Designed miniproteins, single chains, continued (4). Designs and how they scored, part 13

Each design is a single chain, and the fold is of that chain. pLDDT is the mean over its residues in the fold that is shown.

## One batch from the design tools (miniprotein)

Design m12447
Fold by ESMFold2-Fast:
Structure m12447 (fold): chain A 64 residues (1-64)
Amino acid sequence: SKEEYRKKGEEHRKLGEQARAAGDLATAARHYFQAGIYYRKAGDDKEADEMFELATRLGTEAAG
């Protein structure tokens, strides 16, 4: 259901926040990317776009 996808998105967002706080930007980027996928499946397009943007920024910082 959409509700289950949203919950999975929230769980991955939380894991991304924890990784980011620990300074693990690569792990944070991967979790935010997964959160974006789940929010998109839930129909939460704004939250999905926000998560994908954050994943891209942190992934780029981790690679540079």
Scores: mean pLDDT 90

Design m12448
Fold by ESMFold2-Fast:
Structure m12448 (fold): chain A 64 residues (1-64)
Amino acid sequence: LSPRERRLLETLDSLRGEPVSYRELAEALGLSPSTVSRVVDRLEARGLIVRERQPDGRSRFFSP
């Protein structure tokens, strides 16, 4: 894992599956929302996280 991927995984783990927006993740990590989206897509493609989209436009993230 890259340092950015590891920090994102640590942040998602700290949320304990609570809904979060990419904007909130970007603010927490000092990244752009588009960068967060890209990193999330890579982690999901590698089977390291599972994403559940919420009705309010946020997402929940879980370990497989």
Scores: mean pLDDT 82

Design m12450
Fold by ESMFold2-Fast:
Structure m12450 (fold): chain A 94 residues (1-94)
Amino acid sequence: MIKVDLNVSDDDKQYIVDQIKAELEKAGFRVEEIKIEGNKITIKAVADPRIPLKEVTITLKDRNGNVLAEKTVKAVLRGDKIELEEAEITINAP
């Protein structure tokens, strides 16, 4: 259950979640979990180890194109998969 206190509308919260999924899937990641608590977004995603990714930048924008948050997270090879290192994004602009 998404408990969100972002001081944004429910439509904007869904828009943010959809952006994260779209950016990660476009980068070749399979999103396993997105958890939103307060102004923090925690993401768990995995990718095929044949993808030459060392890091991924996630940029969150509102519907007007204003940047709400930008985070570069490390992608690390763990066994047979590339995983994001505990990707946590804090939204600092309402």
Scores: mean pLDDT 69

Design m12451
Fold by ESMFold2-Fast:
Structure m12451 (fold): chain A 68 residues (1-68)
Amino acid sequence: MIPKEHLLKVAEFLAKNPHPTEEDIEALAKELGISKETAREIVREAYALMYQNGLKSFEELRAYLESL
């Protein structure tokens, strides 16, 4: 399962850079202490949650996640 704390950090990352490069994802993975593959999975999950819940921005996704 993806930790809520990691989802929050990824939502913040995507709010600043919604189209991250491979290098950006690698830097994020290093910051979170996870694999690059896991970081990509969390990025995909953040996008999925945003669309599935009708959220318009990653800032709204952060607020949504903090409310859980």
Scores: mean pLDDT 80

Design m12452
Fold by ESMFold2-Fast:
Parts: C-alpha cells; sequence; structure tokens
Structure m12452 (fold): chain A 60 residues (1-60)
C-alpha cells in the first residue's frame, strides 16, 4: 500500500478505535467487517466514513 493509502488507512483505523471507545457498537460492525470485499470496503470506509471520523478525531 502506498503512503497516501497508508496514512488514510491509519487515520481510519484510529477513528474506528475511537468509535468503539465512544460506544458506537452499530458502526464498528460495518466498519471492520470488510470481509466480503476487503479492498473495496476498506477503501470506501477510509475515504468516506473512516476518513471523515479520522479528520474530526485526529485533529487536535
Amino acid sequence: VEKVREEAERRGARAVELALATGSLVLPSELYIDTDNPEEAARSLVTTEASRRAAALVEE
């Protein structure tokens, strides 16, 4: 995975972890169950939902 994708993925992963800590039990089921289409699902989550959460949560 290239650096651009790696950064987005790391931010998305942190957003998911924070969502779990916050108590978002509904979202995690869809965020980390990208097993049917791992590459496509992960890409969509990172760029759309995970990226949005990462931007808000990662920002100081």
Scores: mean pLDDT 50

Design m12453
Fold by ESMFold2-Fast:
Structure m12453 (fold): chain A 61 residues (1-61)
Amino acid sequence: SIFDYLNLAEEAIKSGNLDLAEEYLSKAEKEFEQNKDSLSTETYVAVRLSIIGLKEDIRLK
């Protein structure tokens, strides 16, 4: 699921593996774009905020 990829990206950031984190983020973004029209508003907002936050975490490392 999208959340599985987001969790894996967060773990990769914490371990210092930014390349792996970017790979999992890309997979999460791909699934998000493919399924965004079927997501609830709450899930859509949560996923979008998580993606933005993780991208900033990668950028700041």
Scores: mean pLDDT 83

Design m12454
Fold by ESMFold2-Fast:
Structure m12454 (fold): chain A 59 residues (1-59)
Amino acid sequence: SAEEEKEEIEELAKVLENAGIPKELAEKLARELYEKYGEDLKSGKVTGNDVLELVEKKL
């Protein structure tokens, strides 16, 4: 479901933007993070906030 994937990527990008990441970088990072954690995001094992916490801990 490409539409569901797009929605999840957009929500992840919003979470990153709210954390102070510029929109263009947030969109790029959201796509990369979805590529890496997409299965866990689809299954609900991790949320956008969980992914943000991992990014914040690494910088």
Scores: mean pLDDT 73

Design m12455
Fold by ESMFold2-Fast:
Structure m12455 (fold): chain A 66 residues (1-66)
Amino acid sequence: SEQQLQDQVSRLAREAARAAAAGDREAAQQHISEMKSLLESAGESDLAKSVETQVTAVADRLLAAG
């Protein structure tokens, strides 16, 4: 369902932020890539690009703060 997709995307975004907060750039990037692939597979290509940009910006700020 669409709700299950949103829940999965939200979980991956949280995991990316958690990895970034821990200083793990590679793990953060892997979670962002999984999130993007999931959205693209669901036909949400524009949303995938938007979410990738937003989550990457948050991850970069968290990595810079550590």
Scores: mean pLDDT 85

Design m12456
Fold by ESMFold2-Fast:
Structure m12456 (fold): chain A 88 residues (1-88)
Amino acid sequence: GEKLIKKAEEGGRVATKAAPPEHSPYVKKLFDGLIEKIKELVKDESKKEELIQLAKMASDMFKEAGDAFPEASEELKKLGEEIEKLAA
């Protein structure tokens, strides 16, 4: 669980820094909300299936952020793949 949380936090920081200054606060809020939900689901073993689904959604969000922010594209897409793998 801890590695998954750390990778999600890393991805959120990368996406926030890559976003234009006007959009950075909104991107931060979006990924902060995602990370908090991951932290909640990691604490509950009965929510493992929900955690896997959320990690897949997170992976897709990081890949979409990579497409939106070309300078961070490779890093964000790789982080998305690592998050999905860590949740499985």
Scores: mean pLDDT 79

Design m12459
Fold by ESMFold2-Fast:
Structure m12459 (fold): chain A 65 residues (1-65)
Amino acid sequence: VKEEIDKLVSEYQKIIKEMVELTRKAREAKAAGDEEAYRKYQEQINELSKKATDLMKKIEEAKKK
């Protein structure tokens, strides 16, 4: 159980780091007037956000045991 939780937490942290990097790239694209790149990064951030939410749910379920 503990090893399972540690693995899920590690995956969650990786997703958060990716989201932070994509947010920075989206901000830079918007500042440069590259609306196509900005939209692409926003879409990727949304997908990662969904995955992060699912992982948090799995972590909470695992902690109940």
Scores: mean pLDDT 82

Design m12460
Fold by ESMFold2-Fast:
Structure m12460 (fold): chain A 87 residues (1-87)
Amino acid sequence: MEEEVKKLEEEVEKLVKEAKEAIEAGDIEKAEELILELEILIGLLRIKRSVAKLIGDEEEAEKLEKLIEKAEEELEELKKKLEEVKK
């Protein structure tokens, strides 16, 4: 489970980086697709956090909560940058 959280953190960082690069390149379609993928991943993280809380894995729940907060902040920034590039 700890190794799984690390892989999820790496996926979040990868999607954020690729989305930022797409926005900077003016590739609106790719940026929108990557932002959608990040939103889906955040949804999955929320489900995993709920499961961790239900089974009493407090440490994993806290790690997932921090990752969700970071991902949501990055998502908000990406959406603002995309809106700026769009028109």
Scores: mean pLDDT 83

Design m12461
Fold by ESMFold2-Fast:
Structure m12461 (fold): chain A 80 residues (1-80)
Amino acid sequence: MDKEVLEAEIEVSFLLMKYEIAKKMGDLEEAIEELRRAIERAKELLELLKEKNAPEELIKSVEETLEKLEEELKKLEEEK
């Protein structure tokens, strides 16, 4: 796997872990911030995958994950 893609995947995973911790601690503002950062990095990952002609299944998987994260963010922003 490409090093840039792996690094982006690791960063997204780390940001999502920070998001989950913030939610469990009841810090809604921190959770929203970390989720926004995870979404931004996931968008960069998607662009990298498309540029490097990654398998269609992998691109679709990242697109589906990104849609779910964006829906989660909207719900959190509406409910705060």
Scores: mean pLDDT 81

Design m12462
Fold by ESMFold2-Fast:
Structure m12462 (fold): chain A 76 residues (1-76)
Amino acid sequence: MKEAEEYRKKAIENVQKAGDALNAGDVATAAQYYRESAENFRKAAELAKDDPVKAAEYERWATMLENAADQLAANA
């Protein structure tokens, strides 16, 4: 599951970038990074099919990040 871990790492990096964008007042860029993070977590979930608990957790994180992006986009 090296591929799933790489996508998880990308997702976390995108969350950090979203935080940096919010600190800079760039809500639109933050929303974009949250969406990219959600996509990476969904990819990690897809690749972690042999661990259904981990896959479900990644899908929950992706959903939470998409909801956060939607909230930010409404204000961008």
Scores: mean pLDDT 83

Design m12463
Fold by ESMFold2-Fast:
Structure m12463 (fold): chain A 68 residues (1-68)
Amino acid sequence: SALEEEIRRLLLEAGLSEEEAEEMLRRLKNATTDDEIADLVVEVHLRGMSPEQARRLYELARELRARQ
């Protein structure tokens, strides 16, 4: 989906490998609470994602969860 593609792009821009990006996307898809999504976003932020990109990732991950 376009949403998953945008999430993957943000993860790759943060310096994650393709394998790490797919694993993080899987973890985001399996997150059941906003707190779980926030924890995963903090993990990516600490790896080099900007605050603006981290906020966008959080918004996209919440939208992905809402569509399930």
Scores: mean pLDDT 85

Design m12464
Fold by ESMFold2-Fast:
Structure m12464 (fold): chain A 57 residues (1-57)
Amino acid sequence: SEVRELILESASETVEAIRHIVEALTNKEKREESLKKAEEELKESHELDRRAEELLE
């Protein structure tokens, strides 16, 4: 199912974003890079969720 694949990819992006947020909180030298990656991953997760929702309609 394409919907299932999109939801799983969205969940994966959210998990990676959380990991990068944790890295930013624990490693000051990587803070900017990790936060930027987390932002990009959250945007991708949101887009994947939106596409999955459109396929259900």
Scores: mean pLDDT 85

Design m12465
Fold by ESMFold2-Fast:
Structure m12465 (fold): chain A 63 residues (1-63)
Amino acid sequence: SELQELQLQFLAAVDAGDVAAARATLRQILALYEAQGDAQGAEVTRRMLAVLEAEEAERAAAA
């Protein structure tokens, strides 16, 4: 399934330390959970995405 493939892509990005790829994949996972009406999956994904986006913004501001 598309969701399972995206979840594997997310884990691969995390294992590689590729935060930008992990963030992009989480956005796609969030969109799929929202489309499926999976409120719990969407909420967990939003929290993860917010943390990664905050970390990226902090690193960009510090550069």
Scores: mean pLDDT 82

Design m12466
Fold by ESMFold2-Fast:
Structure m12466 (fold): chain A 57 residues (1-57)
Amino acid sequence: DAEAVAAEAKRAAREALRLLGLEHLVPGVEEGIDAALAAGEDLRPLLEGFREAVAAA
């Protein structure tokens, strides 16, 4: 469901940002994911983007 996708996106975002040394951005990114979820946005592209960033690191 959308909430599960949001939870996975947050997990992938945390991993990607920590690998890049940008962990200070995690709270803002998680806030953005929550706002997008509340707006009914499709979070799947965001999740895939973070997964690709982790794979490329």
Scores: mean pLDDT 81

Design m12467
Fold by ESMFold2-Fast:
Structure m12467 (fold): chain A 55 residues (1-55)
Amino acid sequence: LSEEEKEKLSKELKELTEKAILAANAGDYDTARELAKKSKEIGEILKEAGVEPKI
């Protein structure tokens, strides 16, 4: 992964995580679960590429 791709994926991960939290707070657990799945997939790609998630 290029540095630009890592930055783009990190931004997408943050946006998906925020959307998942909003969906869960709204009681839309199906949407929250789907968004969490996508976040996990992106997080695993970043972790494999040696990017530590900013916590």
Scores: mean pLDDT 78

Design m12468
Fold by ESMFold2-Fast:
Structure m12468 (fold): chain A 93 residues (1-93)
Amino acid sequence: LSNAVRQAGEGALAALEAGDDFELDVYTAMLEIIRGIVLSELPTLSPEAQKVAEQLIDEIDAAVKAFEARDIPGLRAETERVLSLAEELEKLV
C-alpha cells in the first residue's frame, strides 16, 4: 500500500515538474484508486494506523481538488504530504 502511494505521488510530482498534464492526470487517477483501497482497509487497521490512514485519505482529496483548481503550489504541497503520510502508515503496519 505505502509503496503504491509513494510511486503514485512521486509520479504526480515528477509530471508536475515536467509540465506533463497527461501523466499528471494518470497519476492523480492512481491516487484516487489508492484512496479507495485505503478506505476499504480502514476497519482492519489499529487505532493509530486508522488515524494516519484517515489523514492520508484527506490529503489525497486535497491533492485532487488542487489539481482541479489548477493550483500547482497546492498540488505540490499536498503530494509531498501524501508521501510523508504513506511512510508514516508503513511504520504502523
Scores: mean pLDDT 77

Design m12470
Fold by ESMFold2-Fast:
Structure m12470 (fold): chain A 71 residues (1-71)
Amino acid sequence: DGAAVLLRELALALGLSEEEAERLAELARRAGAGDEAAVAELEPAAAELDARAAADPEVGLAALRAAQAAA
């Protein structure tokens, strides 16, 4: 469940709504359970968030710390 927690915190740190962050976390949980449709939907969204976090490493670090605290 660590990937879902990290993705949720990253989305929140990048300014997405709580609702959108939770939807992405739910997609990550389903993808981890083997849902190929969830993987296909999640992959482009996760790539966008990763690219934005790479452009702003302070935001990415804050999200990682929040996810570690929540796990």
Scores: mean pLDDT 76

Design m12471
Fold by ESMFold2-Fast:
Structure m12471 (fold): chain A 62 residues (1-62)
Amino acid sequence: NLEKAKEYEKQGEEAYKKGDYKKALKYYGQAALNYSKSGDFKKAFETVQKAQEVAKEALEKA
């Protein structure tokens, strides 16, 4: 789960850099879930915060 969490976080970051906010939110969500399942609650929380920032940017551009 930890390796999957890191891979999803990377995919979320790449999607965010491309302006694909919907895909970024999906991958950050998957990363947070996998960090939580691995017991890394600090990383899970940080990843949720990243997803919330992405959601705010998406709403401002809508």
Scores: mean pLDDT 83

Design m12472
Fold by ESMFold2-Fast:
Structure m12472 (fold): chain A 60 residues (1-60)
Amino acid sequence: GRAAQMLQREGGASPAAAEAVARAAGDGAPDETLEKLARQAGINASGAEVRAVAAAGGEA
């Protein structure tokens, strides 16, 4: 979705990794889980920042 596209463009993540992180945010995953997933995807963002991107993309 739009959130995954934003994470891919801004964080440099692969499409699959960005999609997985955006989906977890949409499913209401806690901040620490989102931060861990973002870190594994190469995205330097906090869980709160990932959730904000997902909300902006309409997936929160």
Scores: mean pLDDT 70

Design m12473
Fold by ESMFold2-Fast:
Structure m12473 (fold): chain A 63 residues (1-63)
Amino acid sequence: GKRESGEAGAKAAEEGNSAAGAAGAHDTRLQGGDPEKAREGVAAGQRGNAKEAAEYARAAGLG
């Protein structure tokens, strides 16, 4: 579900994969996560900001 997707994206970003963090944030949105937080997570990951991508991917999964 959205929480699991957000956590998976956050873990990938925390391991230094900002692109996987962006993908996780996008997937979390598709599973009913918070669209604003997911959008911010995608943007952060695309910028290469792994820490911010992780925070927003996780937050999107929480609603």
Scores: mean pLDDT 83

Design m12474
Fold by ESMFold2-Fast:
Structure m12474 (fold): chain A 70 residues (1-70)
Amino acid sequence: MSAEEYIRKARQALNAGNEDEAVELLRKAFELDPSAVLDLTMLLIGAAISGATKVVDEAARLINEAERRR
């Protein structure tokens, strides 16, 4: 499974209201491809709109980690 597939599944989990699953899938996507920061940023915006605090926190953490590697 690619990082893009994990991010897609994370969006599906978020839409289903399963924040814990979305967080786990985001972690796996980041482990495969830290440069998927753009997709993480878009997911963070979606999570913030839906009020999914756990997903927002994890996505923000992963974005910050990716930026530190620049």
Scores: mean pLDDT 73

Design m12475
Fold by ESMFold2-Fast:
Structure m12475 (fold): chain A 84 residues (1-84)
Amino acid sequence: EAEELEKKAREAIEKGDIEEAIELAEKLIELGRYETAAELLEEVLEKAPESLKGYVLLLLARAYAELGKYEEAKELVKEAKKLA
Protein backbone atom coordinates (compact mmCIF):
# COMPACT_ATOMS: atom_id res chain seq x y z
CA GLU A 1 0.00 0.00 0.00
CA ALA A 2 2.34 2.77 1.18
CA GLU A 3 5.27 1.38 -0.88
CA GLU A 4 3.11 1.39 -4.02
CA LEU A 5 2.10 5.02 -3.33
CA GLU A 6 5.79 5.94 -2.91
CA LYS A 7 6.61 4.36 -6.28
CA LYS A 8 3.71 6.13 -8.02
CA ALA A 9 4.69 9.46 -6.44
CA ARG A 10 8.30 9.15 -7.63
CA GLU A 11 7.08 8.26 -11.13
CA ALA A 12 4.75 11.28 -11.11
CA ILE A 13 7.62 13.60 -10.08
CA GLU A 14 9.84 12.14 -12.84
CA LYS A 15 7.10 12.69 -15.45
CA GLY A 16 6.36 16.23 -14.22
CA ASP A 17 2.86 15.31 -12.98
CA ILE A 18 3.20 17.63 -9.99
CA GLU A 19 -0.49 17.65 -9.00
CA GLU A 20 -0.57 13.83 -8.94
CA ALA A 21 2.68 13.78 -6.91
CA ILE A 22 1.11 16.17 -4.37
CA GLU A 23 -2.03 13.99 -4.07
CA LEU A 24 0.06 10.84 -3.53
CA ALA A 25 2.27 12.57 -0.92
CA GLU A 26 -0.89 13.76 0.85
CA LYS A 27 -2.13 10.14 0.92
CA LEU A 28 1.21 9.06 2.43
CA ILE A 29 0.70 11.66 5.19
CA GLU A 30 -2.78 10.18 5.84
CA LEU A 31 -1.11 6.76 6.24
CA GLY A 32 1.46 8.13 8.72
CA ARG A 33 4.41 7.86 6.30
CA TYR A 34 5.69 11.32 7.27
CA GLU A 35 9.39 10.89 6.49
CA THR A 36 8.72 9.53 2.98
CA ALA A 37 6.06 12.18 2.34
CA ALA A 38 8.51 14.93 3.41
CA GLU A 39 11.22 13.60 1.06
CA LEU A 40 8.77 13.51 -1.85
CA LEU A 41 7.35 16.96 -1.05
CA GLU A 42 10.88 18.45 -0.97
CA GLU A 43 11.39 17.14 -4.53
CA VAL A 44 7.93 18.41 -5.55
CA LEU A 45 8.70 21.88 -4.14
CA GLU A 46 11.74 22.17 -6.47
CA LYS A 47 9.54 21.48 -9.53
CA ALA A 48 6.18 22.97 -8.50
CA PRO A 49 4.73 26.02 -10.26
CA GLU A 50 4.39 29.14 -8.10
CA SER A 51 0.60 28.60 -7.78
CA LEU A 52 1.13 25.26 -5.98
CA LYS A 53 4.18 26.11 -3.84
CA GLY A 54 2.11 27.45 -0.92
CA TYR A 55 0.12 24.23 -0.69
CA VAL A 56 3.27 22.08 -0.97
CA LEU A 57 4.90 24.11 1.82
CA LEU A 58 1.87 23.55 4.09
CA LEU A 59 1.91 19.78 3.47
CA LEU A 60 5.67 19.66 4.09
CA ALA A 61 5.16 21.66 7.32
CA ARG A 62 2.56 19.11 8.47
CA ALA A 63 4.95 16.21 7.76
CA TYR A 64 7.79 17.98 9.63
CA ALA A 65 5.52 18.72 12.62
CA GLU A 66 4.46 15.06 12.81
CA LEU A 67 8.19 14.13 12.80
CA GLY A 68 8.81 16.53 15.73
CA LYS A 69 10.64 19.10 13.58
CA TYR A 70 8.59 21.98 14.96
CA GLU A 71 10.96 24.87 14.20
CA GLU A 72 11.32 23.77 10.57
CA ALA A 73 7.54 23.33 10.34
CA LYS A 74 6.92 26.86 11.70
CA GLU A 75 9.29 28.35 9.12
CA LEU A 76 7.53 26.49 6.28
CA VAL A 77 4.10 27.75 7.46
CA LYS A 78 5.48 31.31 7.58
CA GLU A 79 6.76 30.98 3.98
CA ALA A 80 3.43 29.49 2.81
CA LYS A 81 1.51 32.45 4.31
CA LYS A 82 3.64 34.88 2.29
CA LEU A 83 2.47 33.11 -0.91
CA ALA A 84 -1.24 33.18 0.01
Scores: mean pLDDT 85

Design m12476
Fold by ESMFold2-Fast:
Structure m12476 (fold): chain A 99 residues (1-99)
Amino acid sequence: ATVDPKQLEADIYEALAIIVATELEKTPNPSVEELKRDAELIERMIDKMVELGQTEAAKNALEAAIEAFENIAERSTDPEVRQLAKEKAEEFKKRLEEL
Protein backbone atom coordinates (compact mmCIF):
# COMPACT_ATOMS: atom_id res chain seq x y z
CA ALA A 1 0.00 0.00 0.00
CA THR A 2 1.27 3.47 -0.92
CA VAL A 3 1.18 5.90 2.00
CA ASP A 4 -0.37 9.30 1.18
CA PRO A 5 2.33 11.86 2.16
CA LYS A 6 -0.27 14.48 3.22
CA GLN A 7 -2.15 11.95 5.38
CA LEU A 8 1.14 10.80 6.96
CA GLU A 9 2.19 14.40 7.67
CA ALA A 10 -1.24 15.15 9.23
CA ASP A 11 -1.02 11.95 11.34
CA ILE A 12 2.38 13.12 12.67
CA TYR A 13 0.99 16.58 13.60
CA GLU A 14 -2.06 14.93 15.24
CA ALA A 15 0.20 12.62 17.28
CA LEU A 16 2.48 15.51 18.30
CA ALA A 17 -0.47 17.74 19.35
CA ILE A 18 -1.96 14.89 21.43
CA ILE A 19 1.46 14.20 23.03
CA VAL A 20 1.86 17.90 23.97
CA ALA A 21 -1.69 18.00 25.42
CA THR A 22 -1.17 14.72 27.34
CA GLU A 23 2.20 15.83 28.80
CA LEU A 24 0.68 19.18 29.83
CA GLU A 25 -2.17 17.31 31.60
CA LYS A 26 0.47 15.24 33.49
CA THR A 27 2.30 18.43 34.61
CA PRO A 28 1.30 19.08 38.27
CA ASN A 29 1.86 22.87 38.31
CA PRO A 30 2.38 24.28 34.79
CA SER A 31 3.52 27.92 34.58
CA VAL A 32 1.72 30.61 32.56
CA GLU A 33 4.67 30.55 30.11
CA GLU A 34 4.47 26.74 29.71
CA LEU A 35 0.70 27.00 29.08
CA LYS A 36 1.21 29.74 26.44
CA ARG A 37 4.01 27.78 24.71
CA ASP A 38 2.06 24.50 24.65
CA ALA A 39 -1.14 26.23 23.42
CA GLU A 40 0.87 27.90 20.61
CA LEU A 41 2.47 24.56 19.62
CA ILE A 42 -0.92 22.80 19.55
CA GLU A 43 -2.49 25.68 17.55
CA ARG A 44 0.35 25.54 14.96
CA MET A 45 -0.01 21.76 14.59
CA ILE A 46 -3.80 22.11 14.14
CA ASP A 47 -3.20 24.83 11.51
CA LYS A 48 -0.97 22.37 9.60
CA MET A 49 -3.62 19.61 9.76
CA VAL A 50 -6.29 22.03 8.47
CA GLU A 51 -3.92 23.27 5.71
CA LEU A 52 -3.43 19.62 4.66
CA GLY A 53 -7.24 19.19 4.45
CA GLN A 54 -7.26 16.67 7.33
CA THR A 55 -10.27 17.95 9.29
CA GLU A 56 -10.79 14.74 11.35
CA ALA A 57 -7.14 14.82 12.55
CA ALA A 58 -7.59 18.49 13.51
CA LYS A 59 -10.81 17.66 15.43
CA ASN A 60 -9.04 14.84 17.34
CA ALA A 61 -6.19 17.22 18.29
CA LEU A 62 -8.68 19.94 19.35
CA GLU A 63 -10.61 17.47 21.55
CA ALA A 64 -7.35 16.42 23.29
CA ALA A 65 -6.36 20.09 23.78
CA ILE A 66 -9.81 20.98 25.22
CA GLU A 67 -9.57 18.07 27.71
CA ALA A 68 -6.03 19.03 28.81
CA PHE A 69 -6.76 22.76 29.26
CA GLU A 70 -10.09 22.11 31.07
CA ASN A 71 -8.21 19.73 33.40
CA ILE A 72 -5.57 22.43 34.13
CA ALA A 73 -8.31 25.05 34.67
CA GLU A 74 -10.04 22.82 37.25
CA ARG A 75 -6.99 21.64 39.25
CA SER A 76 -4.53 24.57 39.06
CA THR A 77 -3.78 26.43 42.30
CA ASP A 78 -2.56 29.53 40.38
CA PRO A 79 -5.49 31.88 39.49
CA GLU A 80 -3.61 33.26 36.43
CA VAL A 81 -2.91 29.73 35.10
CA ARG A 82 -6.54 28.74 35.79
CA GLN A 83 -7.88 31.77 33.89
CA LEU A 84 -5.54 31.29 30.90
CA ALA A 85 -6.39 27.56 30.71
CA LYS A 86 -10.15 28.38 30.71
CA GLU A 87 -9.66 30.96 27.92
CA LYS A 88 -7.60 28.53 25.80
CA ALA A 89 -10.15 25.71 26.30
CA GLU A 90 -12.95 28.06 25.11
CA GLU A 91 -10.86 29.17 22.08
CA PHE A 92 -10.24 25.50 21.14
CA LYS A 93 -13.97 24.70 21.60
CA LYS A 94 -14.93 27.59 19.30
CA ARG A 95 -12.43 26.39 16.68
CA LEU A 96 -13.80 22.83 16.90
CA GLU A 97 -17.37 24.15 16.27
CA GLU A 98 -16.13 26.16 13.22
CA LEU A 99 -14.63 23.05 11.54
Scores: mean pLDDT 86

Design m12477
Fold by ESMFold2-Fast:
Structure m12477 (fold): chain A 77 residues (1-77)
Amino acid sequence: SEADLLAEKAEVALETYKETGSEEALEKAIEYAKKALEIDPKNKRALEILYRVAEEYEKKKKYEKAEELRKLAESYA
């Protein structure tokens, strides 16, 4: 499905961030995951990516951004 394709793109973007440290890749992971959840709110892969991105922001001590992403993820759960 389109939602599954977007969730896969989100996962690839998160892996790119882990390899390169690119903030742009991290933002792309958020955008793709959000688009997937807008199409399919039950897409577990996209939801999991939002939590993983929140954890990466928390590791960077960007607590406000991490909390925003967790609240967004919880709104779909």
Scores: mean pLDDT 86

Design m12478
Fold by ESMFold2-Fast:
Structure m12478 (fold): chain A 60 residues (1-60)
Amino acid sequence: MTPGEVGKYLLDLILEGKSFREIAEELGVSQGTVSRAFNAEEISEETARRFAEGLERRRA
């Protein structure tokens, strides 16, 4: 996923009532990592994979 795509999905989760803390706990990352991704900052491939896996679980 691109940082922009991650930011869009994070915005959707926040609009659904999830906090940065809850998103971080679900994905196994820090709140700082969620904040950086939301601001469309560069994230590691490992972190991007964790976001993609979390989204796939949500779609299932």
Scores: mean pLDDT 69

Design m12480
Fold by ESMFold2-Fast:
Structure m12480 (fold): chain A 111 residues (1-111)
Amino acid sequence: MKEYYVFVSVRIPKDKAEEARNEVLKMVEEIAKKYGGEIVSVQEIERPDYVILTIRIKFKTKEQALKAADELYKYLQKLVDEGKIVNASVTVVDDDGVVLKRLSTDPELAA
C-alpha cells in the first residue's frame, strides 16, 4: 500500500522551547488525528540559541496528507507571527521520497 509522509520542522528559540514545543506537539497530534495520520517520529536537536523539532506523520492517502500539511502550515505561520517560533517548514513526500508539496514560513533557504 502506498504511504505518504508529512515532515514538520520547527525552529524554536531556546528561551521559549518548553512552552512552544508542547504547543506544537499538541496541535500536530490534533491535526494528525483529524486527517487519520499517525505520528511515527519526534526528534529534537539542541543548538546554543534554538531547538529544531522534527515530526514525521504517516498518512494512507495523498489527499489527507496534503490537507493536514495545509492546516499545519497555517497554524505554524500563526506561531511565527506571535513570535513563539522562528520558522517552520511542512513537506509532503511519498514512500519513494518524492516531494509532493513544500510549505515554509521562511522564504529564504536556510544557509
Scores: mean pLDDT 83

Design m12481
Fold by ESMFold2-Fast:
Structure m12481 (fold): chain A 69 residues (1-69)
Amino acid sequence: MEKERKVSILIVAAGIEATAASLFDPEAAAQVRELIDKAIKAYEEGNFEEAMKLAQEAIDLARQAIDRA
């Protein structure tokens, strides 16, 4: 459950960051949403390491979009 819980928290965090990014850059927010969708799919398939990586990439991209605004 440790990796599952951590991945779940990261996916939620990515969703919050994506929502914030959508206020400044809808195109970047769409790319972040796509990464979140891939992270959720990896999570559902039991690929928690890939899900964590994708969720982190989504958070990083969302933060970059906000910083550019």
Scores: mean pLDDT 79

Design m12482
Fold by ESMFold2-Fast:
Structure m12482 (fold): chain A 68 residues (1-68)
Amino acid sequence: PLPALSPEQQEAYKRLIRDWVEALRLNPDAPLPPELRAVLERLRALVEAGDWEGAIAVLLEYERRLAE
C-alpha cells in the first residue's frame, strides 16, 4: 500500500515518473548508476502495465533506501 499521500502529491509523483521514464526512452545510453537504471526500467514496466500505484511505491521505496 502507498504511504498516506495527498491527491496533489500523487499527481506530482506521477508526473515525475512520466518525465523520468520518457527521459530514459529518449536517451537509453544516458550514464546512470546501474541501481538507478534498474529502478527506472522497473518504473517503465509498471507504467506500461498501467500500475501507477506500484510505480509510486517503487519510487518511494528507492528514495527511502537512499535516505538510510
Scores: mean pLDDT 77

Design m12483
Fold by ESMFold2-Fast:
Structure m12483 (fold): chain A 64 residues (1-64)
Amino acid sequence: SAEEMGKEVEEKIRKAAEELGIDTTGLSSIELLEKIKEVDPELAEKLEKEAREAQRRGVREVLA
């Protein structure tokens, strides 16, 4: 479902941030993407593309 796809993208963003040593506590998906951009901009672009695709498929708040 669209909700399941959004959850998957959020989990990918969170996992990428954790693997990069970023503290994910209290941060939104968009804030995590900004932190990832500082460390690995190529990975951040890939994750943003996946999040945008999920949002286009009817997921309402992937990047909120």
Scores: mean pLDDT 72

Design m12484
Fold by ESMFold2-Fast:
Structure m12484 (fold): chain A 55 residues (1-55)
Amino acid sequence: SPREAALAEGVREHRKRVDELVEKYGLDDWDGIAKVNRETAAEVRARLAELEAQA
């Protein structure tokens, strides 16, 4: 659905921007940032599954 596509796009764009910031500014806490990104992606995936179940 358009809503699911928008949520997935948001997660991809957020991860891309974080990756660019790490490369450009040399952030030391990359492992922490990667963990947060993975957790955010898992939450979005769960929410998308709920939307599919309700449709």
Scores: mean pLDDT 68

Design m12485
Fold by ESMFold2-Fast:
Structure m12485 (fold): chain A 64 residues (1-64)
Amino acid sequence: RELTDEELKKGMEDLVEITYERLKTELKISDEEFIKLLEENVPTIENPAAKEAVEEFIEKLKKK
């Protein structure tokens, strides 16, 4: 029931990937738009492991 930092990071990575694929398919968002959404959410993420996962995904998208 309690999530470890490792589980939170993995869960966040999976969530971000699934959300990205869904938004691309359903809403036809651009990579730039998705990066903006992630950047807006980063300050609201309290857990460092979850924040790291989101920041890594942003970096990956920025590197094309």
Scores: mean pLDDT 77

